# Designs tried in a protein design run: designed miniproteins, single chains, continued (3). Part 92

Each design is a single chain, and the fold is of that chain. pLDDT is the mean over its residues in the fold that is shown.

## One batch from the design tools (miniprotein)

Design m11188
Fold by ESMFold2-Fast:
Structure m11188 (fold): chain A 80 residues (1-80)
Amino acid sequence: SRRQQLLDRANALLGRARQLEMLAQKYHQMAEKARELAAIDPEKYARRYKELEGKAGELTVRAGDLYSQARALLAQADAL
């Protein structure tokens, strides 16, 4: 049914969003470790910290976009 197609698509987007959210959390954890190491060796780790935080932020935004798209599809399914 059209409802099932919308639900399947929404669930796929939710799954992708959760994976990006988990990746963002891993990048945040790696960034915090790099931040601690930057206190010991700033030349090696300060730039790495910024790069990892940047990647975490990018993934968080993308996950948010997919959650929003999924919510729109769920609303369409509920309206049928």
Scores: mean pLDDT 89

Design m11189
Fold by ESMFold2-Fast:
Structure m11189 (fold): chain A 70 residues (1-70)
Amino acid sequence: SEAEELKKQALELLEKARKAIDNGDFKEAIEYISKALELVRQLLALGQTETAKELYDEIVDLMKEIMEKS
């Protein structure tokens, strides 16, 4: 389904963001997070509220980690 594809893409982007954070590449991490957030918005438009909330919470945690390490 479209929702499954969006979820998969968002998870892949968040994995790339985590790797970028681990390498100190905060600009790249923020770019991946921004792309994942756009997919979260699309999931919300499709009524996938629980999945979107879980992904959004993960995005918030990653952003906090960037702020703590930068």
Scores: mean pLDDT 89

Design m11190
Fold by ESMFold2-Fast:
Structure m11190 (fold): chain A 65 residues (1-65)
Amino acid sequence: PIHGKTEENKEVLREVGRLPDRIVNTPPEELHKRYGLSKEDIELMARIFGSDDAEAGRLLREMLE
């Protein structure tokens, strides 16, 4: 699991996690700049959102913990 996120990153991920389409439709550069997601986070999200929305939701929940 992704660990060591700052509180601000957790808040941003919570907001984005509620709208998975927003992550999918936002270019990686904008996700990093706007939401403070690392390259690894963006890569991981792109992978899971390309697979299944349910899996994406579970991973995002785990990241927020």
Scores: mean pLDDT 55

Design m11191
Fold by ESMFold2-Fast:
Structure m11191 (fold): chain A 64 residues (1-64)
Amino acid sequence: MSEADKAVLASAETIVEGALASGDPAAIETVIAYLERVREQATDPELRAALDALIERLRAALAA
């Protein structure tokens, strides 16, 4: 990944941790929508895979 892609991933990880820590389904849904938009713009397959993993973690939290 480029340094810009690493910064995007680090920001995404921080936002995901905040949403999961909140326990708020609305916050989790908002972050999923945000990450899906970021993933659509991502060209690096490593970044896309990392974003997919974060989205799946958030979806699993909503399913619980």
Scores: mean pLDDT 83

Design m11192
Fold by ESMFold2-Fast:
Structure m11192 (fold): chain A 86 residues (1-86)
Amino acid sequence: MTREDLINFLLGQKGVLSPDVEAFLDALLASKDWSKSLVDFAEENGFSRSTLDEVAEILDIPESELPSTTILDVKRRMMDLVLSQP
């Protein structure tokens, strides 16, 4: 999956992505530490809680599951979303 495939898919679902969300997704796709929690990843990379919450909403991750969600979980969810397009 390319960055462009993911962004085009998300633009089709939400209409507009904020620049902060786009930067978050780019950094996440480039990450090599797949066991890291999404919350820790956001904090270490200087992303705001607002950006993290927007990414979670786009990926349909409930707030209660956010502390246990890893980068690997997010990458798998992104792949499933792109590959399930008709």
Scores: mean pLDDT 71

Design m11193
Fold by ESMFold2-Fast:
Structure m11193 (fold): chain A 67 residues (1-67)
Amino acid sequence: AAAAVRAHADRLIEQLKKIADNLTEKQIENARIAFKAYLRSLATDPEVLAELEARIDEVFEEILKKK
């Protein structure tokens, strides 16, 4: 279900934000790649996947701007 995938992504984003201050820029970029790959494995709906990938990019760009 799309709602379950979105909820799971939200939990992972919150966890990432908590540890982001302890990560290097390179580790953050690697985490972005891994996170997107993981979400692709969970989402079967292309619209849900696109929405989640866009949100991941926004979150990672916000984190990187603080470095």
Scores: mean pLDDT 76

Design m11194
Fold by ESMFold2-Fast:
Formats: sequence, structure tokens, C-alpha cells
Structure m11194 (fold): chain A 92 residues (1-92)
Amino acid sequence: MEEAQRELAEMRELVDQVRKLGDEAVEAAEQDEEKGKELLKKTEELGKRTIDLATRAGDTYGVGVQAAGLSMSALAEVVGARVGFEQEKRKK
């Protein structure tokens, strides 16, 4: 199903966006803690949305294994951003 592959590609782009926001949150933690905290919140919100979309696509197109992998990737990026933000904050 070509539609399933297209949905998976769109969700991979969302995972990349979660990573970029998370990296920005960690970077901002050093110079502007409030901005970093706002970016971290956006990272968590986008990560949750990505997981929800991946779950729906898995159910709709029968690509549950691929969708689960994308959900785990999004979760890993969110957790990494949270840990990195806390570590940079504690160096001040």
C-alpha cells in the first residue's frame, strides 16, 4: 500500500522535528532557561502527537511494527531532550 509508506515517511519527518526541537531546548537551557523550558514543552507535545499519529497509522494500514518503531524513536528523542535540559540547567 503506497499510502502506508507515505504516512510512514511523514511520521519520520515529525520524529526529525521532535529531535530538532529537543536539541534547541537543550541549547537554550544554558543561555535562556525560560526559552529552553518552553521549547522542551513543545518537544514533549510534538512527541506525543507523533506517537498518537504513528499508532493510528499502524492500526489503519497494518504497519504496526514500523509505527511502533517510530513511536519509540519519538519517545527516545523526548526523553533525551528532558535529560539533556536538566543536565545543562544543573551546570549553572
Scores: mean pLDDT 79

Design m11195
Fold by ESMFold2-Fast:
Structure m11195 (fold): chain A 78 residues (1-78)
Amino acid sequence: MTLYSHTVIVDAPISAVRKAAGEVLDENPEVLGIKVEPIDDKTSRVTVTAESQEAAEKAGEEIKRKASVLEPAPPPGP
């Protein structure tokens, strides 16, 4: 059986991303595994493995949303 993977970069620390990943894994039985790697203190890379590409992509976006809880987008500035 073929497994699908989807990788997203999440602007959140690994602790927040791991919490979000755990919730998404619990909510989505089609998601078989989630790998979280720190890039820096504020950014993490997440790879979702699922039974379908749709499930992997949806789970990746949910993790990104749950971990990256921000105020309305900060203005770009110097």
Scores: mean pLDDT 75

Design m11196
Fold by ESMFold2-Fast:
Structure m11196 (fold): chain A 62 residues (1-62)
Amino acid sequence: MLVKITFEPEYSGEIYQLLKEAGFKVVELSGTEIVVDADPEKVRELLEKHFPDVEFEVEEIG
């Protein structure tokens, strides 16, 4: 399932590395958005665990 993650650009590199190291397939990358082929709930859980004070938008686009 394709999941789009939207965030502020200062977190782009850290979020990308976290998703890559967690084994998610990154399909698309921009300064403020990353698209992964993954389970949206697993994506949310991972982001909330590592960046609990950062605001994200996570949406299914599949």
Scores: mean pLDDT 80

Design m11197
Fold by ESMFold2-Fast:
Structure m11197 (fold): chain A 79 residues (1-79)
Amino acid sequence: MAEAEEVLEEARRLAEELERAAAAYVRGEPGAEERIAEIERRARELVERALKLPNGEEVAQEIVRLLTEAARRGVEEAR
């Protein structure tokens, strides 16, 4: 339980960063594309870490859901 909670907590922080970066990217702010690339790299590492957990597939799906929703919100907020 504790490890899954830690991974999801990290995913929530990463989602907040992605929402801001996605909004910045839509607004044409310098460095936003590089920030998104860095977040995608960290997200891939987090998903790999999650898949090592006993309920890893479920945790990985939740990470993907959080990040997808964050990116969508960021894009919509910038419009």
Scores: mean pLDDT 83

Design m11198
Fold by ESMFold2-Fast:
Parts: C-alpha cells; sequence; structure tokens
Structure m11198 (fold): chain A 72 residues (1-72)
C-alpha cells in the first residue's frame, strides 16, 4: 500500500511523536484520513531533516504544489 520508504519515514514520525502508531496502522489498513496524517508527518520530517522546501519533495502535501494543480 504505502511505499517502503514512506513506511520507514512514518515510523520515524511516530518515534518523534508527530503521529501515533495507531494512526500508522490505520493508514496501512487503507484509512484515507490516517494516510493524510501520515503523509503530513512525513512531509514535516523531510522539511526538518533535509532542510529543503517540502514542495521539492516527492510528497504531494505542499500547499503551493496543491494550489498549482487546483483548477487545472
Amino acid sequence: MLHPDAVRLAKQAVEKGLITEEELQRALAGDPEARRKVIAAISALLHSEFGEPVYRAPVLTTPEEAAAHVAA
């Protein structure tokens, strides 16, 4: 379901307290709301760890990236 790298980053987000393990389990089970929370936490980790703007990350959770695709 989720990419293995995304699962690894999600586990790090749980360790840092950004999400709960229960939310990660729900996301793996296919809960779309839990998936959104996990993706947001991964985006925050990528921004913090790599120091790069999240709009450059492969994760499509950046407000600017989302806005660019609105009303295509």
Scores: mean pLDDT 64

Design m11199
Fold by ESMFold2-Fast:
Structure m11199 (fold): chain A 79 residues (1-79)
Amino acid sequence: GIHTNSNIMGTMLSHTQGLADLAEKLGLKDTADFLRQKAEEVSRLRQEALDGDAKTAQENMSRAAKLAADAYDAFQKAL
């Protein structure tokens, strides 16, 4: 349901923010900035999911999952 999707998206957001913090500590400024942008996009999708119906929550969770995957891939390639 909406609550479960919101919780999963919240976890994706936290992980993406964590990767951004780690990239910053490693001196990967461009990667950190990119990860911060992906985290902001996930945050917006999560807010829209909370304000919308079950279909919006499902669609936004799928989009957030792709953004989180792209963020992880970018972090790995920067190492």
Scores: mean pLDDT 83

Design m11200
Fold by ESMFold2-Fast:
Structure m11200 (fold): chain A 106 residues (1-106)
Amino acid sequence: SLEEKLAELERLIEEMERHLENGDVAGFVATARRAITLAQEAVDLLRAEGKEIDMEKVARLLAEVQNHVARMEEALAAGDTDAAIQHGREAIEKLRELVEYLKEAL
């Protein structure tokens, strides 16, 4: 189930990229929220299995993803499409960094 959660998380990142390419900010945000929840579940499973997890690194990366998603919505509401796209890209980058870290902890 942990390997399945990480594989699904990678699929959600690909879905986020497609939403960003299509200018679908609502779809991006909904998918990002699902990805954040799934990442937290994967962290909880790794910890339950006794894996050594840097929880400060995890918390920082999750906070950065959440912040960029929030800034993306704020930028779009302000009519700043370029800033919204940039925050979307940064959210994807931080989420990918988290996934690679979690895969190393398997």
Scores: mean pLDDT 88

Design m11201
Fold by ESMFold2-Fast:
Structure m11201 (fold): chain A 62 residues (1-62)
Amino acid sequence: KIEEAKKELEEYAKEQRALVEAGRLTPEQAKASVRRFAEALEKERGVKLPQEFIDELVEYAG
């Protein structure tokens, strides 16, 4: 369901942000990773996430 996909994307974005703060990823790499993961979640679960929600988490990650 869309609620589960949103939760997974939020958790992933937090993980990517932590890697940026640890110096293991650049902000640009983290943003690209979150975008790619969102697309994969939409395809796998057959849901469409609000673009605004995706954009907010992309900015949060980097």
Scores: mean pLDDT 85

Design m11202
Fold by ESMFold2-Fast:
Structure m11202 (fold): chain A 86 residues (1-86)
Amino acid sequence: DARREEAIEALGRALLEEGVPESVVEALKEAIRNEDEEAELKVAEEIAKYLKLSDSPETIVEGFRKAIEAAQISEEEAEALRAALE
């Protein structure tokens, strides 16, 4: 799904802007693409350290999943808006 991939890339860009290293962001993107829950949790622990988050790795992973879902919905709404304006 192209929208899912765009959402994953958007999440990655946001994390890079917040100061998470590119290698950690790429590891997160790969874990999400592969639906590797164990890898997602390990990368979430690392991201929590860079962002100084007090949340559990499980809560952070759930947050990322919700952010990806929300980004997909937002992109669909943006496409509908563009179509309506053209």
Scores: mean pLDDT 74

Design m11203
Fold by ESMFold2-Fast:
Order: structure tokens, then sequence, then C-alpha cells
Structure m11203 (fold): chain A 85 residues (1-85)
């Protein structure tokens, strides 16, 4: 598996965990949502370390969390973006 292929797999893992975070947050399970959001942030960060082009994907994830009103999830994603700048 190439570096770019590993980055793509990690970005997909981040997307899946972000969907889980959104769903858990909407169900009122904030603890599960925050754990999933941290997992998503970690997966995206690892993907970006392998392929910097994935940063735009993480920025889109942050905007989705903001638009959904998930303040704590958005803060986790923003912290990861700020660490990568």
Amino acid sequence: MSKEEKAAVLAVAGDVLLVAAIWSYQQGNKEEALDAAKGAAGAYKRAIELDPSVLKHLERAYKRAEEAGMKEVAEILKKTIDELK
C-alpha cells in the first residue's frame, strides 16, 4: 500500500467516524459523539501527514460540524486544523 493509498484509507476512516459523531450527537449521546470526533480528527491528522491535500477534507468536516450546531465536535476538528497549520 502506497503512502497516498494509506492517506486515502485514513481519510475514509475519518469520514466514517465523523458520520458516527454526528449521529451520536443528534441522539443526545454527547460522550460517544466526542470520542468519535476525536477518532475522526486523529484519522484525518494521520492522513494529512501522509498527504497534505487531505487538509481540505478536514476543513470541510469542520464546516459540516459547525453547520450542524455541534460546537464541541467542531472545536475538536478546529484544534486539529490549527495544529496542522
Scores: mean pLDDT 84

Design m11204
Fold by ESMFold2-Fast:
Structure m11204 (fold): chain A 81 residues (1-81)
Amino acid sequence: SMEEEIKKLMEEFSKTKDAKIGKEAALLAAKKLGLPEEVLEEIEKYDDFIAAQLLQNEIAKKLGEDVMPAEEGLAKLRAAE
């Protein structure tokens, strides 16, 4: 299932810290939540690390969660290692 695939990618990202894998997990989650294709295409223009953070912000916004500023989110991702 898409949920199982997202979980597997997130586990791999936690182990490898590979931004490309993090981006793939976030992109699948965004698609599952029905985020517009044009938003996804715009975000994909950024590097994998920034794209993953921007996708997480859009996912949080879609779910009605507090949106973390991009700079704060990037700092937290770097600190979480």
Scores: mean pLDDT 70

Design m11205
Fold by ESMFold2-Fast:
Structure m11205 (fold): chain A 67 residues (1-67)
Amino acid sequence: SKYAEEAYSLVGSGSARLGAEIAEELLKEDPSITEDQAADVAAERLGGNGVAVVGARIAAKLYKKDQ
């Protein structure tokens, strides 16, 4: 996705891409989800990976801005 590729480009990690993909899927289901909620779910699903949290936050910000 556009947001996952942007997160990967900014952070340089596949974990950021995975976190971004989780955040994007959550926001497609419920656009009222906050950036913090998306980041928390990404951390939970990816074992507390801080890089995934960064990717999820990037994707959440961009998705909400572009909607």
Scores: mean pLDDT 84

Design m11206
Fold by ESMFold2-Fast:
Structure m11206 (fold): chain A 62 residues (1-62)
Amino acid sequence: AREVAEEMGLDEETLRRAIEALKRGESVEEVARKYGYAVAGHAALLLGLSVKPVIELKRKEA
């Protein structure tokens, strides 16, 4: 887990903050705006949430 985060260039602390934001009731779209799409997607998956909103937002803004 830690080794994978380092290899992908993901900050473990940023991922933790994204998970906490989702637990506080922030939307997946707001978390993606603050921390990035990759971090928001991983945080959503770890909490068992749908990643579809992150994918749709990334496509719309690409």
Scores: mean pLDDT 67

Design m11207
Fold by ESMFold2-Fast:
Structure m11207 (fold): chain A 140 residues (1-140)
Amino acid sequence: KPRRLTPVDIIKLLNEILKDPEARKILFDAIQKAEEVVRDESLTPEEKLEKLIEIFDEAYRRIKEVISDPEKQRKAFLVLLTLIGLLFLRDMVERGYSREELRKAIDRLIKHAEELGMPKEDVERIRQFLEAELDRLLAA
C-alpha cells in the first residue's frame, strides 16, 4: 500500500506547487471558487459536489495546458483534489451530515479521479487522507 498522506505532506506539496506562479494562480482561483460553492446555502450537498467536480475539471485542464512538467501536474492534481475534498467534508460535517453520506461523497470524488486517469497510488492516497480527516472531524 502507498504511504498515507499527512497534513504536513499536503503542506509540503502545496508549498512546492505554489513556487510556480502559473500553478499558484490556478490553485488559488479553484480554491476560491470551491469556498464560494461550499458556502452557498441554496445548494444541496449533491449539487455542491457536482460544482466542485466542475471546478476541479477546469483547473485540471488549465494545469495540463500551462504546466509542461508531468510530475508538477501530478502533484498539483493531488493537492487540489485533496483540498477541495477537505473543504467539502468540513462544511458538510458542520451542517450535520452523516458519515455514510460523507463517505458517498468521498467515493464520488475518487471515482472521478479514476475516470480522469489519475495514478492509482495518488487516488488511494487522496481516499486515505479524506477518510482519516472525516474520522478526525466527526470525533471533534
Scores: mean pLDDT 86

Design m11208
Fold by ESMFold2-Fast:
Structure m11208 (fold): chain A 65 residues (1-65)
Amino acid sequence: SAERERQLALGEELARRFAERVLSHYPDGKATIEVSPETGVTVTVTTPDKTFTYTLSLEAAALLL
């Protein structure tokens, strides 16, 4: 569906901006953005001290809309 593809693109853009903000506080950090039709958008941020992951599912986003 065109709507689903648009939602994935928007989710990826939001995840990218979120990762950019986090990385501004962790100069030695790395961010990986993954988009999946099944799980939605996943952002993994890895720093020397820790790793943390955020996931925004398409189902959860649709229910909140």
Scores: mean pLDDT 70

Design m11209
Fold by ESMFold2-Fast:
Structure m11209 (fold): chain A 110 residues (1-110)
Amino acid sequence: MLSESEKERAREEVIERLGLIADGLGRLRDLMKKENLPEDLIEQVEEVRRLVGEAKELVENGDIDGAIEVLEKMAELLEEIAKKAPENLKEALEALREEVERDKELLKKI
């Protein structure tokens, strides 16, 4: 079990990591636009970015259970996007999914 100080540090770490995930998704979106990928696929990446904002708000408000549910939805959507994405983007999408899963594990310890 984490101390209150450790719980606060875990929340701050997840917030910082969510910001990095949002940046990674933004770069991926820009690459997908350059490669003229289907609009539906680009829109799915933007949906994950919206969910990052929702998860961050929930963590900042102390709604850890709500944040975990949003992270689970993000991981599922990233897996679906990866199945439809070109091979050169699958590695980046899988890396983002692994970061989301790690954030979920960090929050579960709170």
Scores: mean pLDDT 86

Design m11210
Fold by ESMFold2-Fast:
Structure m11210 (fold): chain A 62 residues (1-62)
Amino acid sequence: TKELEELLADKEGFSIEEAGGVLSVMKGDTKIISSEDGIVSLYQSTGDAAFDLAVAKILSKS
């Protein structure tokens, strides 16, 4: 989403990958968070916007 893309634009080395219905936020070769994670999976099941908010909160903490 646009909000997630703008958040990641301020974070050097971060990227978003989507494969087989799984969304992942990466920093280089390190997976920071993905839709496979328990908390994020719950957010994704409630909608893409909720997933984006979950990712944004995790990145803000980092």
Scores: mean pLDDT 56

Design m11211
Fold by ESMFold2-Fast:
Structure m11211 (fold): chain A 83 residues (1-83)
Amino acid sequence: SEERREWLKRLIERFKKELEEIKKLIEEGKLEEALRRAEELEGLIGIWIGVARIEGDEEGVKELEKLLEEVRKLIKEIEEKLK
């Protein structure tokens, strides 16, 4: 459980780095690539919210849900820029 929680913390840190890379792609006008990566990240975060819930990792769930909201806001921004 503790080992799993530490691993999940490292995974969340990697997701945060991916989110920053997606923001960089938006700034560079690479909107289609940004959208594909954001949608992939949304899917991965959704899976790991499920895992964190099964493990009883309430802090992990909260961090992942906050990150999911940030990713969904970026997806909306990208979709608006692609119109």
Scores: mean pLDDT 87

Design m11212
Fold by ESMFold2-Fast:
Structure m11212 (fold): chain A 79 residues (1-79)
Amino acid sequence: SELERAQQELRRMAAEAEATGDVDAIRRTAEFLAEQLKKMAEDDVKNKGVFTEQEYQQLLAQLEQQRAQVDALLAALRA
């Protein structure tokens, strides 16, 4: 549930940034996703057993896909 809330919040932030054209909001979303990915990687050893191996891999894949989408939006804004 906490994970679902975090993903829902990220989607809401991305949608709002797109709707308003708020470059700062888009940038902050990208930075937040990068921070979450870094935290997940750093805590991997410590948090082994909190998720099943499959759940952990699925979470990392989802976060990385979301980060790539936000990075693509930022690249489009720079063009």
Scores: mean pLDDT 61

Design m11213
Fold by ESMFold2-Fast:
Structure m11213 (fold): chain A 71 residues (1-71)
Amino acid sequence: DEEAELAKRKEDLKKYKTASPEEATDIYLAIMKDAGNEEDRDDVMEQMKKIEEEKREEREKQKKELEELLK
């Protein structure tokens, strides 16, 4: 049912955040296959884009903190 599919997708996206590059690719492909239509795929891509933006912000934050510690 739709709720089960949404719950699975949320779980897979959470795993994507912590996955290795190889695992992340497999998770991405599985989610895209499960989506089955353009609207769902666009939603998944948008959510993954947000996750990647959050990862970039965290990396920049860590870089700045490291630079301050080295002063």
Scores: mean pLDDT 73

Design m11214
Fold by ESMFold2-Fast:
Structure m11214 (fold): chain A 71 residues (1-71)
Amino acid sequence: SSKDQKKKQQVQKDIKIGQDYVKKDPSNSQMKKYVNQGKKYFQQGNYDGSIKHMISMSVIVLQDSVNKVIP
């Protein structure tokens, strides 16, 4: 359904963004942990559970993105 598709897309986007941050800073073990956790929940089909955990990651990503917009 469109609702499930949106949740799935959000999780996929968050995982990809997290992977990009890990590539930029491989020493960021916390971000790597979030990416692995997101993949785990996504593989289980638990999009709601994944979104809950990815919110914490998204806050970090959004804060960095906002700072880059108005440096």
Scores: mean pLDDT 69

Design m11215
Fold by ESMFold2-Fast:
Structure m11215 (fold): chain A 58 residues (1-58)
Amino acid sequence: KLTAEDIVKAAKEAGYPISKEEAEEILRNGGAVLRDGVPLGPGTSKIYNKILEEASKR
């Protein structure tokens, strides 16, 4: 089962650490999460999709 903690761990392992609240927003919005108008991690929406995919595989 995919959880916010799984996404936080996946993001940390990918080198783009995020908060648990932001991971919960990613879960609700299918990876389309911004912080102050910028992507959560450095880079592209591809990073969010990677995080979600890796967390889902568990």
Scores: mean pLDDT 59

Design m11216
Fold by ESMFold2-Fast:
Structure m11216 (fold): chain A 70 residues (1-70)
Amino acid sequence: SEIDELKEEVEKLKPKAEEKSEELGFQVDDILKLLDIAKELKKKGNNQTADLILEIAKKMLEVLKKELEK
């Protein structure tokens, strides 16, 4: 699923984030939590709220990637 693919991508970034700063490591963990919440909401049939949280997680991942390029 898209959520599982995003989780794998975020988990691969964790070592690089933690190497740069503890704060970036926490951002990885926060994104993973949001992806888990979105997955649970989809299982419960709450697709609209799941999609909103997924969009937030994607935007947070884009910010994280930009911070990791510095």
Scores: mean pLDDT 86

Design m11217
Fold by ESMFold2-Fast:
Structure m11217 (fold): chain A 97 residues (1-97)
Amino acid sequence: SMKELLELLKKAEEELPKLVEETLAAIEALPPELRAVLTEGVEAQARFLKRKLELEKKYLEGKMKEEEYKKEMAKLEAEYRAFAAEVQARLDALLAA
């Protein structure tokens, strides 16, 4: 049901900060250079996920048309892929050095 989906989205938004904190704690034992790049990656992925959840919520609440929702989601996914490629390139450079 729509109400159950909205409640699940709200729970995901509420749990996201804790998941970020736990992930950042897990990478703290890594070398400082790798930890810095991965920290940026985790924080950026959390921001993209938050924006995705906000768009899904607006769509499910009827505040956004399907075509606009698809366009905004495609834009977010493209931005996420571009950022992930940049992070990977920086990791590859650190591992090659």
Scores: mean pLDDT 81

Design m11218
Fold by ESMFold2-Fast:
Structure m11218 (fold): chain A 77 residues (1-77)
Amino acid sequence: MSGIEVMANALKKLVDELGVDAVKDYIKNQLLKMGASKKEADEYSNKIAKLLKEKKYIKAAQELEEVFIKINKKKNA
Protein backbone atom coordinates (compact mmCIF):
# COMPACT_ATOMS: atom_id res chain seq x y z
CA MET A 1 0.00 0.00 0.00
CA SER A 2 1.38 3.45 -0.91
CA GLY A 3 1.91 6.19 1.70
CA ILE A 4 -1.02 8.12 0.20
CA GLU A 5 -3.33 5.08 0.55
CA VAL A 6 -2.21 4.62 4.19
CA MET A 7 -2.95 8.30 4.91
CA ALA A 8 -6.30 8.14 3.07
CA ASN A 9 -7.36 5.11 5.18
CA ALA A 10 -6.26 6.92 8.38
CA LEU A 11 -8.27 10.03 7.39
CA LYS A 12 -11.36 7.90 6.66
CA LYS A 13 -11.08 6.18 10.06
CA LEU A 14 -10.68 9.53 11.88
CA VAL A 15 -13.69 11.01 10.03
CA ASP A 16 -15.78 7.91 10.85
CA GLU A 17 -14.81 8.12 14.57
CA LEU A 18 -14.57 11.92 15.18
CA GLY A 19 -16.35 13.63 12.29
CA VAL A 20 -15.04 16.00 9.61
CA ASP A 21 -15.04 19.13 11.85
CA ALA A 22 -12.76 17.50 14.46
CA VAL A 23 -10.35 16.28 11.75
CA LYS A 24 -10.38 19.79 10.20
CA ASP A 25 -9.46 21.35 13.58
CA TYR A 26 -6.65 18.80 14.03
CA ILE A 27 -5.21 19.60 10.57
CA LYS A 28 -5.49 23.37 11.21
CA ASN A 29 -3.60 23.04 14.52
CA GLN A 30 -0.85 20.93 12.89
CA LEU A 31 -0.40 23.52 10.12
CA LEU A 32 -0.15 26.33 12.71
CA LYS A 33 2.52 24.35 14.63
CA MET A 34 4.43 23.93 11.34
CA GLY A 35 4.54 27.72 10.84
CA ALA A 36 1.50 28.35 8.63
CA SER A 37 -0.31 31.67 9.05
CA LYS A 38 -3.86 31.60 10.47
CA LYS A 39 -5.20 32.45 6.99
CA GLU A 40 -3.23 29.61 5.32
CA ALA A 41 -4.24 27.11 8.04
CA ASP A 42 -7.92 28.09 7.65
CA GLU A 43 -7.85 27.95 3.81
CA TYR A 44 -6.02 24.60 3.58
CA SER A 45 -7.99 22.91 6.40
CA ASN A 46 -11.28 24.08 4.80
CA LYS A 47 -10.22 22.70 1.38
CA ILE A 48 -9.25 19.32 2.86
CA ALA A 49 -12.45 19.20 5.00
CA LYS A 50 -14.53 19.75 1.82
CA LEU A 51 -12.80 16.78 0.14
CA LEU A 52 -13.41 14.65 3.28
CA LYS A 53 -17.12 15.60 3.20
CA GLU A 54 -17.20 14.44 -0.44
CA LYS A 55 -15.53 11.13 0.65
CA LYS A 56 -12.54 11.85 -1.63
CA TYR A 57 -10.06 10.44 0.89
CA ILE A 58 -7.20 9.77 -1.58
CA LYS A 59 -7.43 13.32 -2.97
CA ALA A 60 -7.64 14.71 0.58
CA ALA A 61 -4.47 12.76 1.51
CA GLN A 62 -2.67 14.10 -1.60
CA GLU A 63 -3.68 17.71 -0.83
CA LEU A 64 -2.60 17.30 2.82
CA GLU A 65 0.85 15.99 1.74
CA GLU A 66 1.29 18.89 -0.73
CA VAL A 67 0.32 21.44 1.95
CA PHE A 68 2.75 19.93 4.52
CA ILE A 69 5.59 20.07 1.95
CA LYS A 70 4.73 23.67 0.99
CA ILE A 71 4.57 24.91 4.62
CA ASN A 72 7.80 23.09 5.62
CA LYS A 73 9.62 24.51 2.57
CA LYS A 74 8.40 28.05 3.35
CA LYS A 75 9.46 27.77 7.04
CA ASN A 76 12.98 26.56 6.08
CA ALA A 77 13.48 29.16 3.32
Scores: mean pLDDT 81

Design m11219
Fold by ESMFold2-Fast:
Structure m11219 (fold): chain A 98 residues (1-98)
Amino acid sequence: SYTLSPEQEAELEKRAPALLAKTLRELAEEYKEKYPELAEKLRELAEKLEAGEISAQEALEELAEFFKENNVPEEVVQEILARLLAAAEALVKEILAK
């Protein structure tokens, strides 16, 4: 288990919404032709995060509900979650290295 200092937690909270928005925009571009409705939802969530209208947690909850309501294939769900996890792990490692 990782234990972050208060300063490291503050840096994570500051950077996480912007990183999530960037990752969702990249995923939206990748899925725009094969899954246009999914791509539009990812873009909408990225815009709301960039505007400060929703938290990172709220964006992830809305995305999970969209997956359920729209029967998004499990392989696509797993790929998106893997990309989000990889981005989060990279950010945590960067913060821990400083």
Scores: mean pLDDT 83

Design m11220
Fold by ESMFold2-Fast:
Structure m11220 (fold): chain A 95 residues (1-95)
Amino acid sequence: MPSLEELEERYLERIIEVRDDPEKMEELADEIWRETQELAKTLDPAMAMQMGRLGYQLVTTGLILANLARRGIKLSDEEVRELFEREKKRIDRLM
């Protein structure tokens, strides 16, 4: 099973690839949510919670990017990674 860090990086790379395409981003967000939910079912409760948080962090980042793309706002690879780090901090604080 891939580590949380490996999954985070792989999904983030895919998000960066489709950052200017809101339709593909929404499809990717649905895929990430489905896959992280399936993985969570195979993990212990503590790891399942971490997997759920990662999925939520990635999905919210993707949906923000889809909205920005629809408004014609383009982000660089670095700005996408900065947005994800902000979403991670926001969601971790809400727990």
Scores: mean pLDDT 84

Design m11221
Fold by ESMFold2-Fast:
Structure m11221 (fold): chain A 94 residues (1-94)
Amino acid sequence: SLTIPEIIDKIAEEIKNKSLKEVADFLEYALLGDNPFAPEIAVKILEIHKDKLTPEQQELLERLKEVGHGADSFLRPKEARELLRKIIELLKKQ
């Protein structure tokens, strides 16, 4: 069986060559499905596509990295999900 980090890495590899629109659609699916790992999945995937991101999207990704790491009760999961929602909205407007 695969660990959660291995599953995230496999998902990231499978969508490595996808367009930003397909990436945004996938991330929206994960977010709306209340997947608790949606922010961590998003960080991994968007880092692979960082060269295609606008400066505003890159800034939001850095903020997401700061607040989206781990299942620790001291992290702000609501803030991480809101940052991800904003990133998805900006990606879909391109």
Scores: mean pLDDT 73

Design m11222
Fold by ESMFold2-Fast:
Structure m11222 (fold): chain A 50 residues (1-50)
Amino acid sequence: MEEQDRETLELLKKNAKYFEDYLKKNGGSTLVETIYYRNKQAADYLEKQL
């Protein structure tokens, strides 16, 4: 039950953390900030539904 959704959530969290760490080290670009924001937003949304 919801195993695929939990796997998707973990993947989204991992991706968001990767881009968050990238932004902290290298500074922002519109593309990287957009990718980070969208992944974090999707993870937060999915987490609220679980």
Scores: mean pLDDT 76

Design m11223
Fold by ESMFold2-Fast:
Structure m11223 (fold): chain A 94 residues (1-94)
Amino acid sequence: SMEEAVEEIEKLLNETFEKLKEAAEKKDWKTMEEILRETSKKLEEIAKKYNVPEEVKKLVEQTLLGMYIYFKEERLDLAEEYLKRMKEKIRELA
């Protein structure tokens, strides 16, 4: 079930990255905030379903915040590299 949790988390992060990227390209900061709220709710559902450790959940929340900051700063290169690095950490911790 933890392997399935990681797969659902990675899918959520990938889908969220693409949505944030689209909103950032339009400088639609309001939509970016809405995407993060919806993603946080989905993360809570995944965490409850699979009994995800709090440390893993916090790492995913940190990943979401970091992507948001980099997109707001118009640093697509850093957002992409950050997601890649954080996904590796999530796999290692889970």
Scores: mean pLDDT 87

